# Designed miniproteins, single chains, continued (5): the designs that were tried, part 60

Each design is a single chain, and the fold is of that chain. pLDDT is the mean over its residues in the fold that is shown.

## One batch from the design tools (miniprotein)

Design m18200
Fold by ESMFold2-Fast:
Structure m18200 (fold): chain A 86 residues (1-86)
Amino acid sequence: LETTAEAALYLAKKYLEVAPEEELLEAIGLILRIIGEELDGDEEGLRELAKEAAEKIKKVASKEELEELAEYLKSLGLDDLAKIVE
């Protein structure tokens, strides 16, 4: 649970860093939703939000940023999320 929440929040923060101006509120909304799911202890909800963040990042981040994210996610055992950003 903590590892999934940590990965989801890391991804949402990364999306906020790379998002164009028109998506900044969406990125902030993702961060708030992840915090809410973590407080509720909903691991499945956290995984869904992490996947959403990963998909958003893949569309806007550079190849180098995506490679760094994939390695980070693999280090946490979150191979499904790593495949999204590869």
Scores: mean pLDDT 79

Design m18201
Fold by ESMFold2-Fast:
Structure m18201 (fold): chain A 55 residues (1-55)
Amino acid sequence: GELEELIKKVYEAALEGGVSEESAQETIDRFLNNANDEELLEILKAILEDIEEAK
């Protein structure tokens, strides 16, 4: 679904930015455990936009 695609994009963008696989996965797992789907979508979109703007 849309959420899974955003998780994948953020994970891939973090890896491209030099974040370790462990750190990227840990951050995603933390959000998955503490946020509902709507909150998580907004958080992941914001993170992805920040990563793209930093390039």
Scores: mean pLDDT 74

Design m18202
Fold by ESMFold2-Fast:
Structure m18202 (fold): chain A 116 residues (1-116)
Amino acid sequence: MKEKEENLKKAQEYVDKIKGYTDELEQLARDKDKISPEEARERAEKLLNEMVRNATLAVYYLSKVDKEDAEKLGKQIVENLERAVKALREIDPELARQGEAFLEMIKKALDGIIKK
């Protein structure tokens, strides 16, 4: 594989992991009344930390791919993080604020990759 194709494949793998964590957060929000608030917060915090790690790595690899690919996958990252923040608001307002701050940081990083 070309180095560029390898970087794109790695970026896609991290984007897929972000989607998985977003789906888990949405499920946790649906099931929040079946578990303690403390347990829901602990699980949400762990998922948010995994999303932060994987999104940071995805952005790193997107800096090494074509702008068109970076834009397409970057939009998927933003969409999944917006869904995650919505789910976090149902679970814990403080974690939602942390997620919102991270989302804004990721949006700025992606803009820097896509724009001159």
Scores: mean pLDDT 87

Design m18203
Fold by ESMFold2-Fast:
Structure m18203 (fold): chain A 92 residues (1-92)
Amino acid sequence: MTKEEAKEHLELGKKYFEEGNYDKALEHYDKAIEIYKELLKKDPEDEEVKENLAEALENRGKVLRAQGNLKEALEDEVEAGVLLLEVAVRRV
């Protein structure tokens, strides 16, 4: 699993979301999130991985909200916000 592989899945998820194919968007966002979480387990302080994971979670949350899965969407949005705050705090 590589950052490049995760980024490809993130971009495919965005493409399918724009096309209205929510099932395909979720499949690709789920794979991107899985890869980024695995990378973060190996290096917990990787700011790039945290930022990319936050982006994937925010985008999956948008799909879940569009499907009416508001609780799951909120969970993804909160996790993304925490990751972005951790990155911001380390820069001060």
Scores: mean pLDDT 85

Design m18204
Fold by ESMFold2-Fast:
Structure m18204 (fold): chain A 57 residues (1-57)
Amino acid sequence: MMEEKNKLILEIVKDKIEYFGENIDKESVIKSVEEALKEGKISKETAEEIKKLLEEN
């Protein structure tokens, strides 16, 4: 993705995963991502990448 917005959102999610580790509220993050996707704020590819990052942790 070339959108700066998508990159910023990915960075924020990565920071949350690093900060909370195994204590991250995956359900809340997934809900926020799905809402952002529904509102057109992020791409489907970015949403899928975020979900994969949550799967890894």
Scores: mean pLDDT 73

Design m18205
Fold by ESMFold2-Fast:
Structure m18205 (fold): chain A 57 residues (1-57)
Amino acid sequence: SAVAQAMELLMEGARLFKEGRLEEALEKFEEAIRVGQSSPVLVEEARLNRERVLEAM
């Protein structure tokens, strides 16, 4: 499902962010926003994580 795909992208983005791979993490969170549009909760989580990555860059 799109929700499951968005959750996987969120988890991958978080892993990449933890590893300091900021550009790759940003891409995953942006993908999670696009895929997760049916879930406002997942979109908001992805947007918050995207913001954290941008602040770290």
Scores: mean pLDDT 85

Design m18206
Fold by ESMFold2-Fast:
Structure m18206 (fold): chain A 60 residues (1-60)
Amino acid sequence: SLAEEALRKAEAVLTELGREDEIPKLRELYEKLKAEGASEEEIAKALENFALQVYLEAAS
C-alpha cells in the first residue's frame, strides 16, 4: 500500500540520517493515523512530512 511504502521510505531516511531513535515515534504516528481511519494518502503525507522535519533538523 502507499502508506506502507511511505513508512518503509521514511524509516530508510531516518536510518541514513542516523536518527533511528525517531523510528518508534514514526511507527506510533503510522498506527495512530491508521486507527483514526485516515486514508493511505493522508498517512503517506504525514509520514513523509515527519521524515522531512527530521531531515531539516539534521541539516541545521
Scores: mean pLDDT 86

Design m18207
Fold by ESMFold2-Fast:
Formats: structure tokens, sequence, C-alpha cells
Structure m18207 (fold): chain A 90 residues (1-90)
């Protein structure tokens, strides 16, 4: 049960990383609306992953993931609003 929750959280985090990558690509192509939508979806997935980690008893890891997710999305949204280009992860 706990192992299944951790696995599901890892799958959600991996999907969120793909969405962040696509958001960076969309922003760099000038599609700010698409970039924002993808970042919002990625944040929702990361917050759900953190909930699953907390349910699995990994409260500290869940807290760190929430802080990371909120900090990263705030930073990326500010850069998009300023019209900055973002580095594309390889």
Amino acid sequence: MKEELIREAEELAARAEELIRKAVEANNKGDKEKAKELLEEALELLLRAAELLEEAGLKEEARKLREFAEGLTKKLLELIEKGEKLPVPE
C-alpha cells in the first residue's frame, strides 16, 4: 500500500516534469498562455504527488516537494510575465 502510493507520486512527478519542459518550450516559442496552462497543470500534479507522499508517511518529503513546486512555478510564471526566455531542459 505505502509502496504503491510512493510509486504513484513518482509517476505524477515525472508527468509534471514533462509538462514543465513543454511549458518552457511553449514560452520560448512565444505562447505565454500555453506555458501558463502547462505550469498550472504541473503544479497540480506535484501537489497531488506531495499528498500521496504524506499519505505514505513521508511528511518531510511531501513538505519539501510542495515548497519546491510552489517556488518553481512562481519563479517560472514571473519570468513568463516579464517576457524572459527559459532554458530548455535536455
Scores: mean pLDDT 81

Design m18208
Fold by ESMFold2-Fast:
Structure m18208 (fold): chain A 80 residues (1-80)
Amino acid sequence: SEFEETLKKLEKLIEEAKSPKEALRKVTTLLVESPAIDTPERVEEAAKAIKKAFKEKFPEEAEQLEAAVDAIKEALIDRI
């Protein structure tokens, strides 16, 4: 499905990112602009996948990155 392909793309963006700030910028853009992330449930699933990838790639910054992802998630759900 396009949603599953989008999740893989989000995880790959984080794995290939050179910094936490770059990763957060790129995943935020994809989350906001992706037509495949069109329901609250899909936003929740995408946020969960992103937070897991941040813990694996940037463990020292993970808590702050997860808080940022949660804020973006709430804003996206409010938009839907």
Scores: mean pLDDT 83

Design m18209
Fold by ESMFold2-Fast:
Structure m18209 (fold): chain A 79 residues (1-79)
Amino acid sequence: MPSLEELLKEMEELIKELEKLLPKLDESTKKLAQRAIELARKLLETFKANSDDPLVNENAERLIEEMKKLIEYLKKIIE
């Protein structure tokens, strides 16, 4: 079972992967990806601040899965 620290680290890595894709996206898709990055950063801070909440681990895992799906979608658009 991944620790909260491991989940938060994975989220940071996924944010960096999204940032690397930004220069390859059209203007409209880039704006959407930038909003997703901003939201992910805010949620990362919220999860760190609420590490005692048992729902934080579940929500972090769900967000990681959604971020992975977004990255896959963006990679398909670039190709």
Scores: mean pLDDT 82

Design m18210
Fold by ESMFold2-Fast:
Structure m18210 (fold): chain A 60 residues (1-60)
Amino acid sequence: DLVEQLKKLPILADVPDEQIRKAIEAFEKSGEVSKEEVGPHATAIAAGYSAITGKPVTVK
């Protein structure tokens, strides 16, 4: 669902599904994710998530 939508964005096309899924789970549970947890694309995933859902999320 959200992983598939985010992977349609060119900036996230090559990001592993596991990183995107972990970020979505973190955003859904706490509204934030660590770059150490999901890697250097955390900010791009957060931007995509916010654009799709309208929810503000943060990257530590």
Scores: mean pLDDT 79

Design m18211
Fold by ESMFold2-Fast:
Structure m18211 (fold): chain A 91 residues (1-91)
Amino acid sequence: MKVRLTLEVTFPSKEAAEKAAEEIRRILSQDPAVLDFRVSDIEETDDGYKLTIEVVAESLEALEQSPAFEKVMEVLEKYGARYTRARLEPL
């Protein structure tokens, strides 16, 4: 059963959000376990600069075995993501 993972993340600066979005798009585009993905436009909020990242995988197991998820989390840490919310839903 296909799954969608949605990550909502907030960065301390617009530059950090832009660089993170670029690296995340590259990571997700290169991983065969990622069937589809979307990275939103950067939204300025009172808490910082928000991105929404959506990833579709064939299954939860395929997502968990994918190096793409770990690489995305590394990018979030590298650019100082301050708030992360995750939602997993079946498709």
Scores: mean pLDDT 83

Design m18212
Fold by ESMFold2-Fast:
Structure m18212 (fold): chain A 112 residues (1-112)
Amino acid sequence: NPAEERERELARVLAEFDARFDRELAAALAANTDLSPEERAAVRARLEAYRARIHALTRRLVRVEGLSPREALERAVFAVLQEAVKREEDAPVLLVLSRLGGVFARERAKKR
């Protein structure tokens, strides 16, 4: 069933994204040792809000617009990164989102 295969692929793509997001968030916070506990909590909260928006947009692009899960995730990540740049988000937030977006360019070059 193509619809069931698409939903399984969507779940897999989002799980892989979450694992990468968690690694990039941890790395960004470790690199910014001068952040107070309150500033660290604020960076986490903003990035978690962006994660939720990436999930929601990816699910909509797959379920409503019929995009492949990987193409939908790529579009969602770049759309959210563009919004974060326009909002002039703090450097740790932009770094995490930029690194997540950069993965798609590298994967395309390697043909997966």
Scores: mean pLDDT 84

Design m18213
Fold by ESMFold2-Fast:
Order: structure tokens, then C-alpha cells, then sequence
Structure m18213 (fold): chain A 58 residues (1-58)
């Protein structure tokens, strides 16, 4: 079991929490962000939320 498996789960959990906080429905969430091993889970979550907000834009 890899550390990145746990990191991916944490990223998804943070995205879910932020989406709920900003009132973004799951269907409007773009959760597919780079998924680069060079990026931290928190940075991935922040990028995903930024993309989701741009996509939602209302």
C-alpha cells in the first residue's frame, strides 16, 4: 500500500469538504486534477476547487 493512495483519499476528502462549504454540487465538481506525484494533496485539492469554481461560475 502506497503513501500516494492515502494522499489521494485525503485530497478527495478535502475537495468534498470545500465543495460543500462553497455550495458546489458534486456533479459540477471537476475532481480530475493533474494527479501529479510531485504535488502535495493540499495543493491538488486547492487546484481542483479552483477549477470547479471556474467551471461552476454560477
Amino acid sequence: MDEWDKASQETAEEIKRLAEKYGIPAGKLNVGVEGDPSMSPKELAEKAIKKAREDAEK
Scores: mean pLDDT 61

Design m18214
Fold by ESMFold2-Fast:
Structure m18214 (fold): chain A 60 residues (1-60)
Amino acid sequence: STRDRILEATRRLIREKGAENVTARDIARAAGVSVGTLYRHFPSWASLVGAMLRRIADEL
């Protein structure tokens, strides 16, 4: 799904270059979506990070 693609792109980018160096544009480009679509699914950085951490926990 689009949501899963965004979460995977975010996790990968954070792993590769650290959270401080990741932008909404980087995530949108890596996930193959518009920045508007990204904000529709995750309206804040906190919501995106929270969902990513939940996904990682669910994989364990």
Scores: mean pLDDT 79

Design m18215
Fold by ESMFold2-Fast:
Structure m18215 (fold): chain A 75 residues (1-75)
Amino acid sequence: ALAEARALAERGLADIKEGRELLKDPSPESIARGIGLILRGIGDLWQAALLGRTDPEAAAVAEAAAKEAGLGIRA
């Protein structure tokens, strides 16, 4: 669970950061890609939080990543 939660948290956080950067470009392509990355990243952080329901270390990883992303996601 912990290793999977770390992988999901790292990918999710990276995707959200990249997606937010893309949204600074008003082009339809950048907006579409940015929204897609943010949604994928939120999904990954949600999956990490679900793993945290049975693993306190996974919960801590998911909550730290969600907090860094500015999201209220918790295990």
Scores: mean pLDDT 80

Design m18216
Fold by ESMFold2-Fast:
Structure m18216 (fold): chain A 60 residues (1-60)
Amino acid sequence: GEEIYRAVAPVPATSENELGLRPGELVRKLEEVDDEWWLVKSLETGKVGLVPKSYLEKVA
């Protein structure tokens, strides 16, 4: 299926490369940057940024 994930908790953005998310916000996984951080695109805002994968749950 699609690489679509949901934020399970509020995700803070602490740098300009990070993407802040609200709980339940849907994102598409673009790349796995390392073992902890993924590059994702918000399906609600269209913004792209880094998110810790531990905040994300696979939906599709």
Scores: mean pLDDT 84

Design m18217
Fold by ESMFold2-Fast:
Structure m18217 (fold): chain A 74 residues (1-74)
Amino acid sequence: MKSATELVREALRFAEEAEKHYKNGDYEKAAELWRRSAELFRKAAEVSPDPETYRQFAERYEKKAEELKKKIEE
């Protein structure tokens, strides 16, 4: 059972790993990791007394993943 703090820490770790893969040109892996980060921020919002901030982070990382997905597919 994950607390909001644990979910946020995991989400940030995945986001940092996504940035490393992005810088190395591993766009598929970067997109996957940003999607996983966004999912964890969505879960953090569900269990947090302050959900708006975590929803904004989820939207940001979802957008990063979708932008990379478009570059990979086209």
Scores: mean pLDDT 81

Design m18218
Fold by ESMFold2-Fast:
Structure m18218 (fold): chain A 102 residues (1-102)
Amino acid sequence: MTDPEKLAEAAVEAAKRGDVLTAIGYLNQLLKLGKFEEAVKAAEEALKINPSAGIYRVLGNAYLKLGKYEEAVKWYRKALEINDTPLIRENLKKAEEELKKA
């Protein structure tokens, strides 16, 4: 079984070698395991190496799962600045609707 710490390290190492898709894959595994805080830390480290719309989107997804809707909106907006996709727009809309319930 994959230790969340080892998954986080694998995501950062993939980012260091320029393999952003593999890094996103490991980050999504952390989200699937409910390891949202670990996903945030690993995504922040990966972003220091290579800014990517996909990694910003993972960070938004992690904050959304943590109920931190202002942070989720912030990171989805950064993802859209790099790559404007319908999927990221829908994620942003969902985070904004949750934020309105304040």
Scores: mean pLDDT 84

Design m18219
Fold by ESMFold2-Fast:
Structure m18219 (fold): chain A 77 residues (1-77)
Amino acid sequence: LEEAGEKEQELLKKLKEAALAGDEKAAKEYAEKLKKLAEENAEKAASLSAEPLSPEEVAEQAEKRLEELLKKWLEEA
């Protein structure tokens, strides 16, 4: 659950690279793809768990987490 899947790791790497390069457009596109992937994964998790987060809640949390990661990466750059 805390470990990102292959698609998530690839998108996170591309997002970080785009953010550090100052390509805000590319960073936004990768962030949107990550958000959609998190929503899809939450839907699958909901079918397996009695107390899952809804796909919408996971998408919102993923958006906030990505914004914090982007700010942190840009501050460290």
Scores: mean pLDDT 70

Design m18220
Fold by ESMFold2-Fast:
Structure m18220 (fold): chain A 61 residues (1-61)
Amino acid sequence: KEFEERAKSLSEEDIEDIKNTLELVDKQIADLKTAGLPQGYIDRLERIKKDLEKILEIAKK
């Protein structure tokens, strides 16, 4: 609930920053998978990506 309230209060500037970060994280995940790095590292970045996507979904509504 607190997480949703914070996401709804995001400014347009914050939303753009999150979108830019999401693109960067997505590219890093792809690069790390290609390089064959440990699953734990990739899983951590995938978790961050999912959290950012959730924030954007809440902010959109």
Scores: mean pLDDT 75

Design m18221
Fold by ESMFold2-Fast:
Structure m18221 (fold): chain A 81 residues (1-81)
Amino acid sequence: MKTEEEIAAEIIEKLKSKTIEDIFEAEKLVLEKKLSEDSVIEVVKQLVEEKNLNGAVTVYRAAKKAGYSKDTLEEIEKILA
């Protein structure tokens, strides 16, 4: 069983590769809600800090589809602004 920290790191690494396959696998991990509300916010922050804006937007869209809370989505929107 992977820890939440390991899943967050895997999402970031997959989005850094920028292949279609890795992007879909990263989206799937977010859609399965394996990250807490706080962890998904931290993943978006890390992607923005690494200047991976496409990856950050991918996580945001997946989090929206996964049904993360409105408060979490609003925090992500502030990070992306």
Scores: mean pLDDT 83

Design m18222
Fold by ESMFold2-Fast:
Structure m18222 (fold): chain A 92 residues (1-92)
Amino acid sequence: GEVAKRGAEEARKRAEEAGAEAEAEAEGNKVVITLKNASTPVQFGALAGAVSAEVLGAEASTKSSGDTVVVTIVGKSPEVAAEGAREVARSL
């Protein structure tokens, strides 16, 4: 819903502020954040954010290939997914 989309958009904007090219998509309880041209600090930030989302109770995974990082967050609700996306944003 709209809550998860807002969390995804916050993560996208923060990633762009950190110098990455970012795309974020939200569907139901799932948020996918794709970071391109991600520097090593941004890649570590994304991983730290995924760990923080797990602590919050979301299911999070991170895939890295070259300078591209994909963070997938699945919450028990759109609100949990949104807050997980915000944890990624805070870590960038």
Scores: mean pLDDT 83

Design m18223
Fold by ESMFold2-Fast:
Structure m18223 (fold): chain A 118 residues (1-118)
Amino acid sequence: MIKLTESGGGTVAVGGSVTLSASYTGDLKLVGIVAWWRQAPGEAREQVASIDLYTGEVTYAPRVRGRATISVDMSKKTSYLHLTDLRPEDTAVYYQAVLDLATGKVYWGEGVPLTVVA
């Protein structure tokens, strides 16, 4: 069974930084895309950042461009989302999503909450 576990959330001050991490376990046949998504109360789930491990393409949402860095450690099966210059609007639940290119299936984590306070 594929399992995604996020960590590194909690309460952080405005203007601070945070690194969210997520590990994946189980038999992923071919990890193609690793992405971080967010969902704030009353809002739709939106993509924050992605990395295509086949092409090397990295994408950042306009909301976090210049403030976010996505990275993947394939040996540790862990992805990282580093966010700087945090704003109250960054308060959301953050999810890792992993696309298995061999099956076309997307696996989602349970989410990690981040609260940004003044």
Scores: mean pLDDT 82

Design m18224
Fold by ESMFold2-Fast:
Structure m18224 (fold): chain A 85 residues (1-85)
Amino acid sequence: DLDKLIDEMKELAIEMIKEGKSPEEVAEALRKYVKENISDDKLLLAAMQGIDALLDALEKAKSVEEKIKAVELFHEALKYAAKEL
C-alpha cells in the first residue's frame, strides 16, 4: 500500500516534469499528495524532507533527464525509508 503511494508520487513528478512544470510546482504537488495520503508521522517527515531535497536537485538540474534522475533517487530513498517503518 505504501509502495503504491510512493510509486504514484514518482509518476506524478515525472509527468509534471515532462509537461514543463517548474520545480516549485512539482514540489507543491508532492507535498499536497503526502499530506492527503500519508498518515504515518515518521514517513510523512521523511517524505517532506525528501521533497525539499528533490526541489533543490530539480532547481540545479540542467536537463529533463537530470530532473527525472533526481525523481528516481527520491523514489528509491522514500521506498527505503518506508521499509524501515
Scores: mean pLDDT 85

Design m18225
Fold by ESMFold2-Fast:
Structure m18225 (fold): chain A 79 residues (1-79)
Amino acid sequence: RIEELLRRAEEHARLGAEAADEGNYEEAARHLEEAARAAEEAARLAEEQGDLELAAALRRGAERARALAELLREKAKEA
């Protein structure tokens, strides 16, 4: 169910961006971590189906989301 996982990742990424815009950095970080988890699960399913290119792209996306979540948590500590 890759499509459902991708929609979940997109929704959490959107909610994370909205929370960050409002200054809710800890909430934004949690949403980005959930987006990363959904993308990682979608990557696993893509790899199982032989779509290695999609799996690699989704794993890169998850890594970026996790890095941004860490940055946002650092901002939350400064606030």
Scores: mean pLDDT 84

Design m18226
Fold by ESMFold2-Fast:
Structure m18226 (fold): chain A 67 residues (1-67)
Amino acid sequence: SLEELREELRRVIEELRRLAKEAEKQGDPATAARLRRTAEGAEKVLSSDETTLRAALHDARRLIESL
C-alpha cells in the first residue's frame, strides 16, 4: 500500500542518516554528505505519489548497496 511504501522510505531515511554519521566518524565527509543529501531528497517526497516514492526508495537503496 502507499502507507507501507512511505513507512519503508522513512526507515531507509533513518538508515541513510545512521550511515552518514558512521562515514563522518571514519573520516569520509564526502560519503556522509552524499548520504545526507539523499535522505533530505527522500524526505521531501514522502507525501508524493507511488511512482515518486518507489523511485526515491530505489535510488536510496542503490546508494546503500554501492557502499
Scores: mean pLDDT 88

Design m18227
Fold by ESMFold2-Fast:
Structure m18227 (fold): chain A 61 residues (1-61)
Amino acid sequence: SEKEKLKERFIAVARDYAARHRPTPEEAERIIKALVSYAKHEFGFTDEEVEELEKALREAL
């Protein structure tokens, strides 16, 4: 689905960003919040899908 592809892209980009920039925990939280908000408001992610994305992003960052 489009949501699954988008989730995979967010995770891949987050991993690449973390490897190159080594964000602080505070910076990581801001990135997670921004991406989760974007997915929810622009792509209609449900609360459950948002929770799954947030967990994956925390593991990536």
Scores: mean pLDDT 82

Design m18228
Fold by ESMFold2-Fast:
Structure m18228 (fold): chain A 86 residues (1-86)
Amino acid sequence: MENVKKAIEYLKKAIEALKNGDVETALSYAEQARSYLEQALKENPDNENLKKALDYVKKAIESLKQGDVETALKYLRKALYYAEKV
C-alpha cells in the first residue's frame, strides 16, 4: 500500500535526521509520516499495526517538540516497527 510505504520512508528519514542531531528536519519528516499513516488508517480503520504506528509517531512528535531526543528516537523506532508489520 503506497501510503504505508511512504510512511516507512519518512519514518526512516526522521530517525536518520535525529541521529544526526537535526531535530527540525526529524520533526518535519515525522509529521509527513503521521500524515501518510493517518491516510493509511482511513483506508484500513481496523488495522491494529497502523493504529500502533500512528500512536507512536504522535508520541515521537510530542517528544521532539519538548526537546526529548532520546524518547523521540525510541518512539520513532517503535512506529517504524509497527508500520513494517502492516
Scores: mean pLDDT 88

Design m18229
Fold by ESMFold2-Fast:
Structure m18229 (fold): chain A 55 residues (1-55)
Amino acid sequence: LDMKILQEGIKKAKEYAEQGDLEKAYEAAVEGFTRAGVPEENAKKAAQSLVDNYS
């Protein structure tokens, strides 16, 4: 798991979520998590949890 890539992905996703773009926030989170080495299924669940905090 690459923590730097993970943190960058989370930061980008939060930026989109704060702008109200929850779809882009979800996509950025999934991409960031999978690039960091999180399995795709787990990345999708984590991305949804992140977006739910802004819903």
Scores: mean pLDDT 81

Design m18230
Fold by ESMFold2-Fast:
Structure m18230 (fold): chain A 64 residues (1-64)
Amino acid sequence: KKKVLIVVSSDPELAEKVAKYYKEKYGAEPILFPASKREEALELAEKLRKEGYIVEVIDLDLLK
């Protein structure tokens, strides 16, 4: 199965920049979530992992 990257951020420009970097490096399809949908992003990550995807979640608001 393919790799999936989920990026959560209150800053959409930063999220898009980080997602682009990871897509180029890992070949993952980036899925962007606003900070208000953080719980939904985590639920989607678990669902995709159960379907056989390799999922990485990056919360840009929590990395600093």
Scores: mean pLDDT 75

Design m18231
Fold by ESMFold2-Fast:
Structure m18231 (fold): chain A 76 residues (1-76)
Amino acid sequence: MEEAAKKVKELGEELKKVLESDLPKEEKIEKARKLAEEILKVVVEAVEKEKGPEAAKKVREKGKKVVEEELEEIEK
């Protein structure tokens, strides 16, 4: 979990840089989506290792909804 937390922090910093950049809105959304999906993948894999595939499935479903909502917020 700690190793996953470090990777999530690094990906989160990269996501922040993308959102703070002067890139076009469409490019920001595309890069943010890719980074958010990578963060979700890392979290899901860590949960699967510690709590099993059933818990990982629930985290993935919930996380996918959160990612979509956050990206919609950026699009506004």
Scores: mean pLDDT 77

Design m18232
Fold by ESMFold2-Fast:
Structure m18232 (fold): chain A 73 residues (1-73)
Amino acid sequence: MLEEVERLLEELRAHADDPAARGAYQGRIATILVELAEKNKDPEVIEALSRALTAVAQGRTDEALEAFREAVK
C-alpha cells in the first residue's frame, strides 16, 4: 500500500502538465487514502491522511508524500 501510493504520487509529479493524467492519479490516490482513514480511529492518523488528500487535490505532491509517510508510522 505505501509503495503503491508513493508510486502514484511520483507519476502525478511526472505528469503535472497533463490534466487528464493528474485527475486520474488524484482519484486513485484519494480512494486509497479514504480507505486507510476509514480503517483508523486515531485522530492524528486521520489528520495526516486528510492533509495528504488536500495536498494531492491542490497539486502539492511533495507535501502529500510527507503527510502520507507520517500517517503510516
Scores: mean pLDDT 74

Design m18233
Fold by ESMFold2-Fast:
Structure m18233 (fold): chain A 73 residues (1-73)
Amino acid sequence: PSQEELDAEVLAALAEIYLAITKLMAERGVPKEDLEKTLEKIRELLDQARSTGNEEAVRDVEEAVKEAEEILK
């Protein structure tokens, strides 16, 4: 794969990792303020994914953002 494809895959993987951390923190009753910090990281990854132009990676990271936002409701 190209460096751009590999970078996009890494961004999607990192978003999944931060989503998993957010889920674990929520299960442990961590304050919403701290959960918002991990959501912020996923949103940063979304901006980076958008810059790669890889539509699949953008969709994967957008899905992670939506799931994290649902956890924080």
Scores: mean pLDDT 83

Design m18234
Fold by ESMFold2-Fast:
Structure m18234 (fold): chain A 72 residues (1-72)
Amino acid sequence: MLSDAEIDALFAKFDTDGDGTLSAAELKEFLRSLGYNPTDAEVAALIRLFDRDGDGTLDRAEFRGLVAHLER
């Protein structure tokens, strides 16, 4: 189980632009780092499940929810 500090470190690592959000491309690379091979459609579906503001990106709180979902 990832701690809040580990999730924060992973978010910062994959937020290459430093804008405080993860794009679909950045999320895809994160999932690949965990050994997943998601399609673009699967990444888009995950973003839609956790993107509460509908901008097509995940902030830290939304990303934390996604990580918790993946740990099931």
Scores: mean pLDDT 76

Design m18235
Fold by ESMFold2-Fast:
Structure m18235 (fold): chain A 79 residues (1-79)
Amino acid sequence: MSEEAQKLLEEARRLALEALEAFKAGDAERARELLLKAAELFEKAMLLKAKEEGEDLEEVEKKSEEARKETLEAFEALV
């Protein structure tokens, strides 16, 4: 992966961990905001990786969007 894609993945992972900590602290609103930001960065990283590897961007984008919706729906069910 490019350094840029790797950096985005590391930031997404960090935000996801912060979201988990916020959720444990009972701050569901902050946890949701952090999870959405993490999902956005993860999507950007995956699209960048796909561009570099010559993968089908349309297919990757669809899978990322579906994963994002599933994560959001799972979190909404907790609130």
Scores: mean pLDDT 74

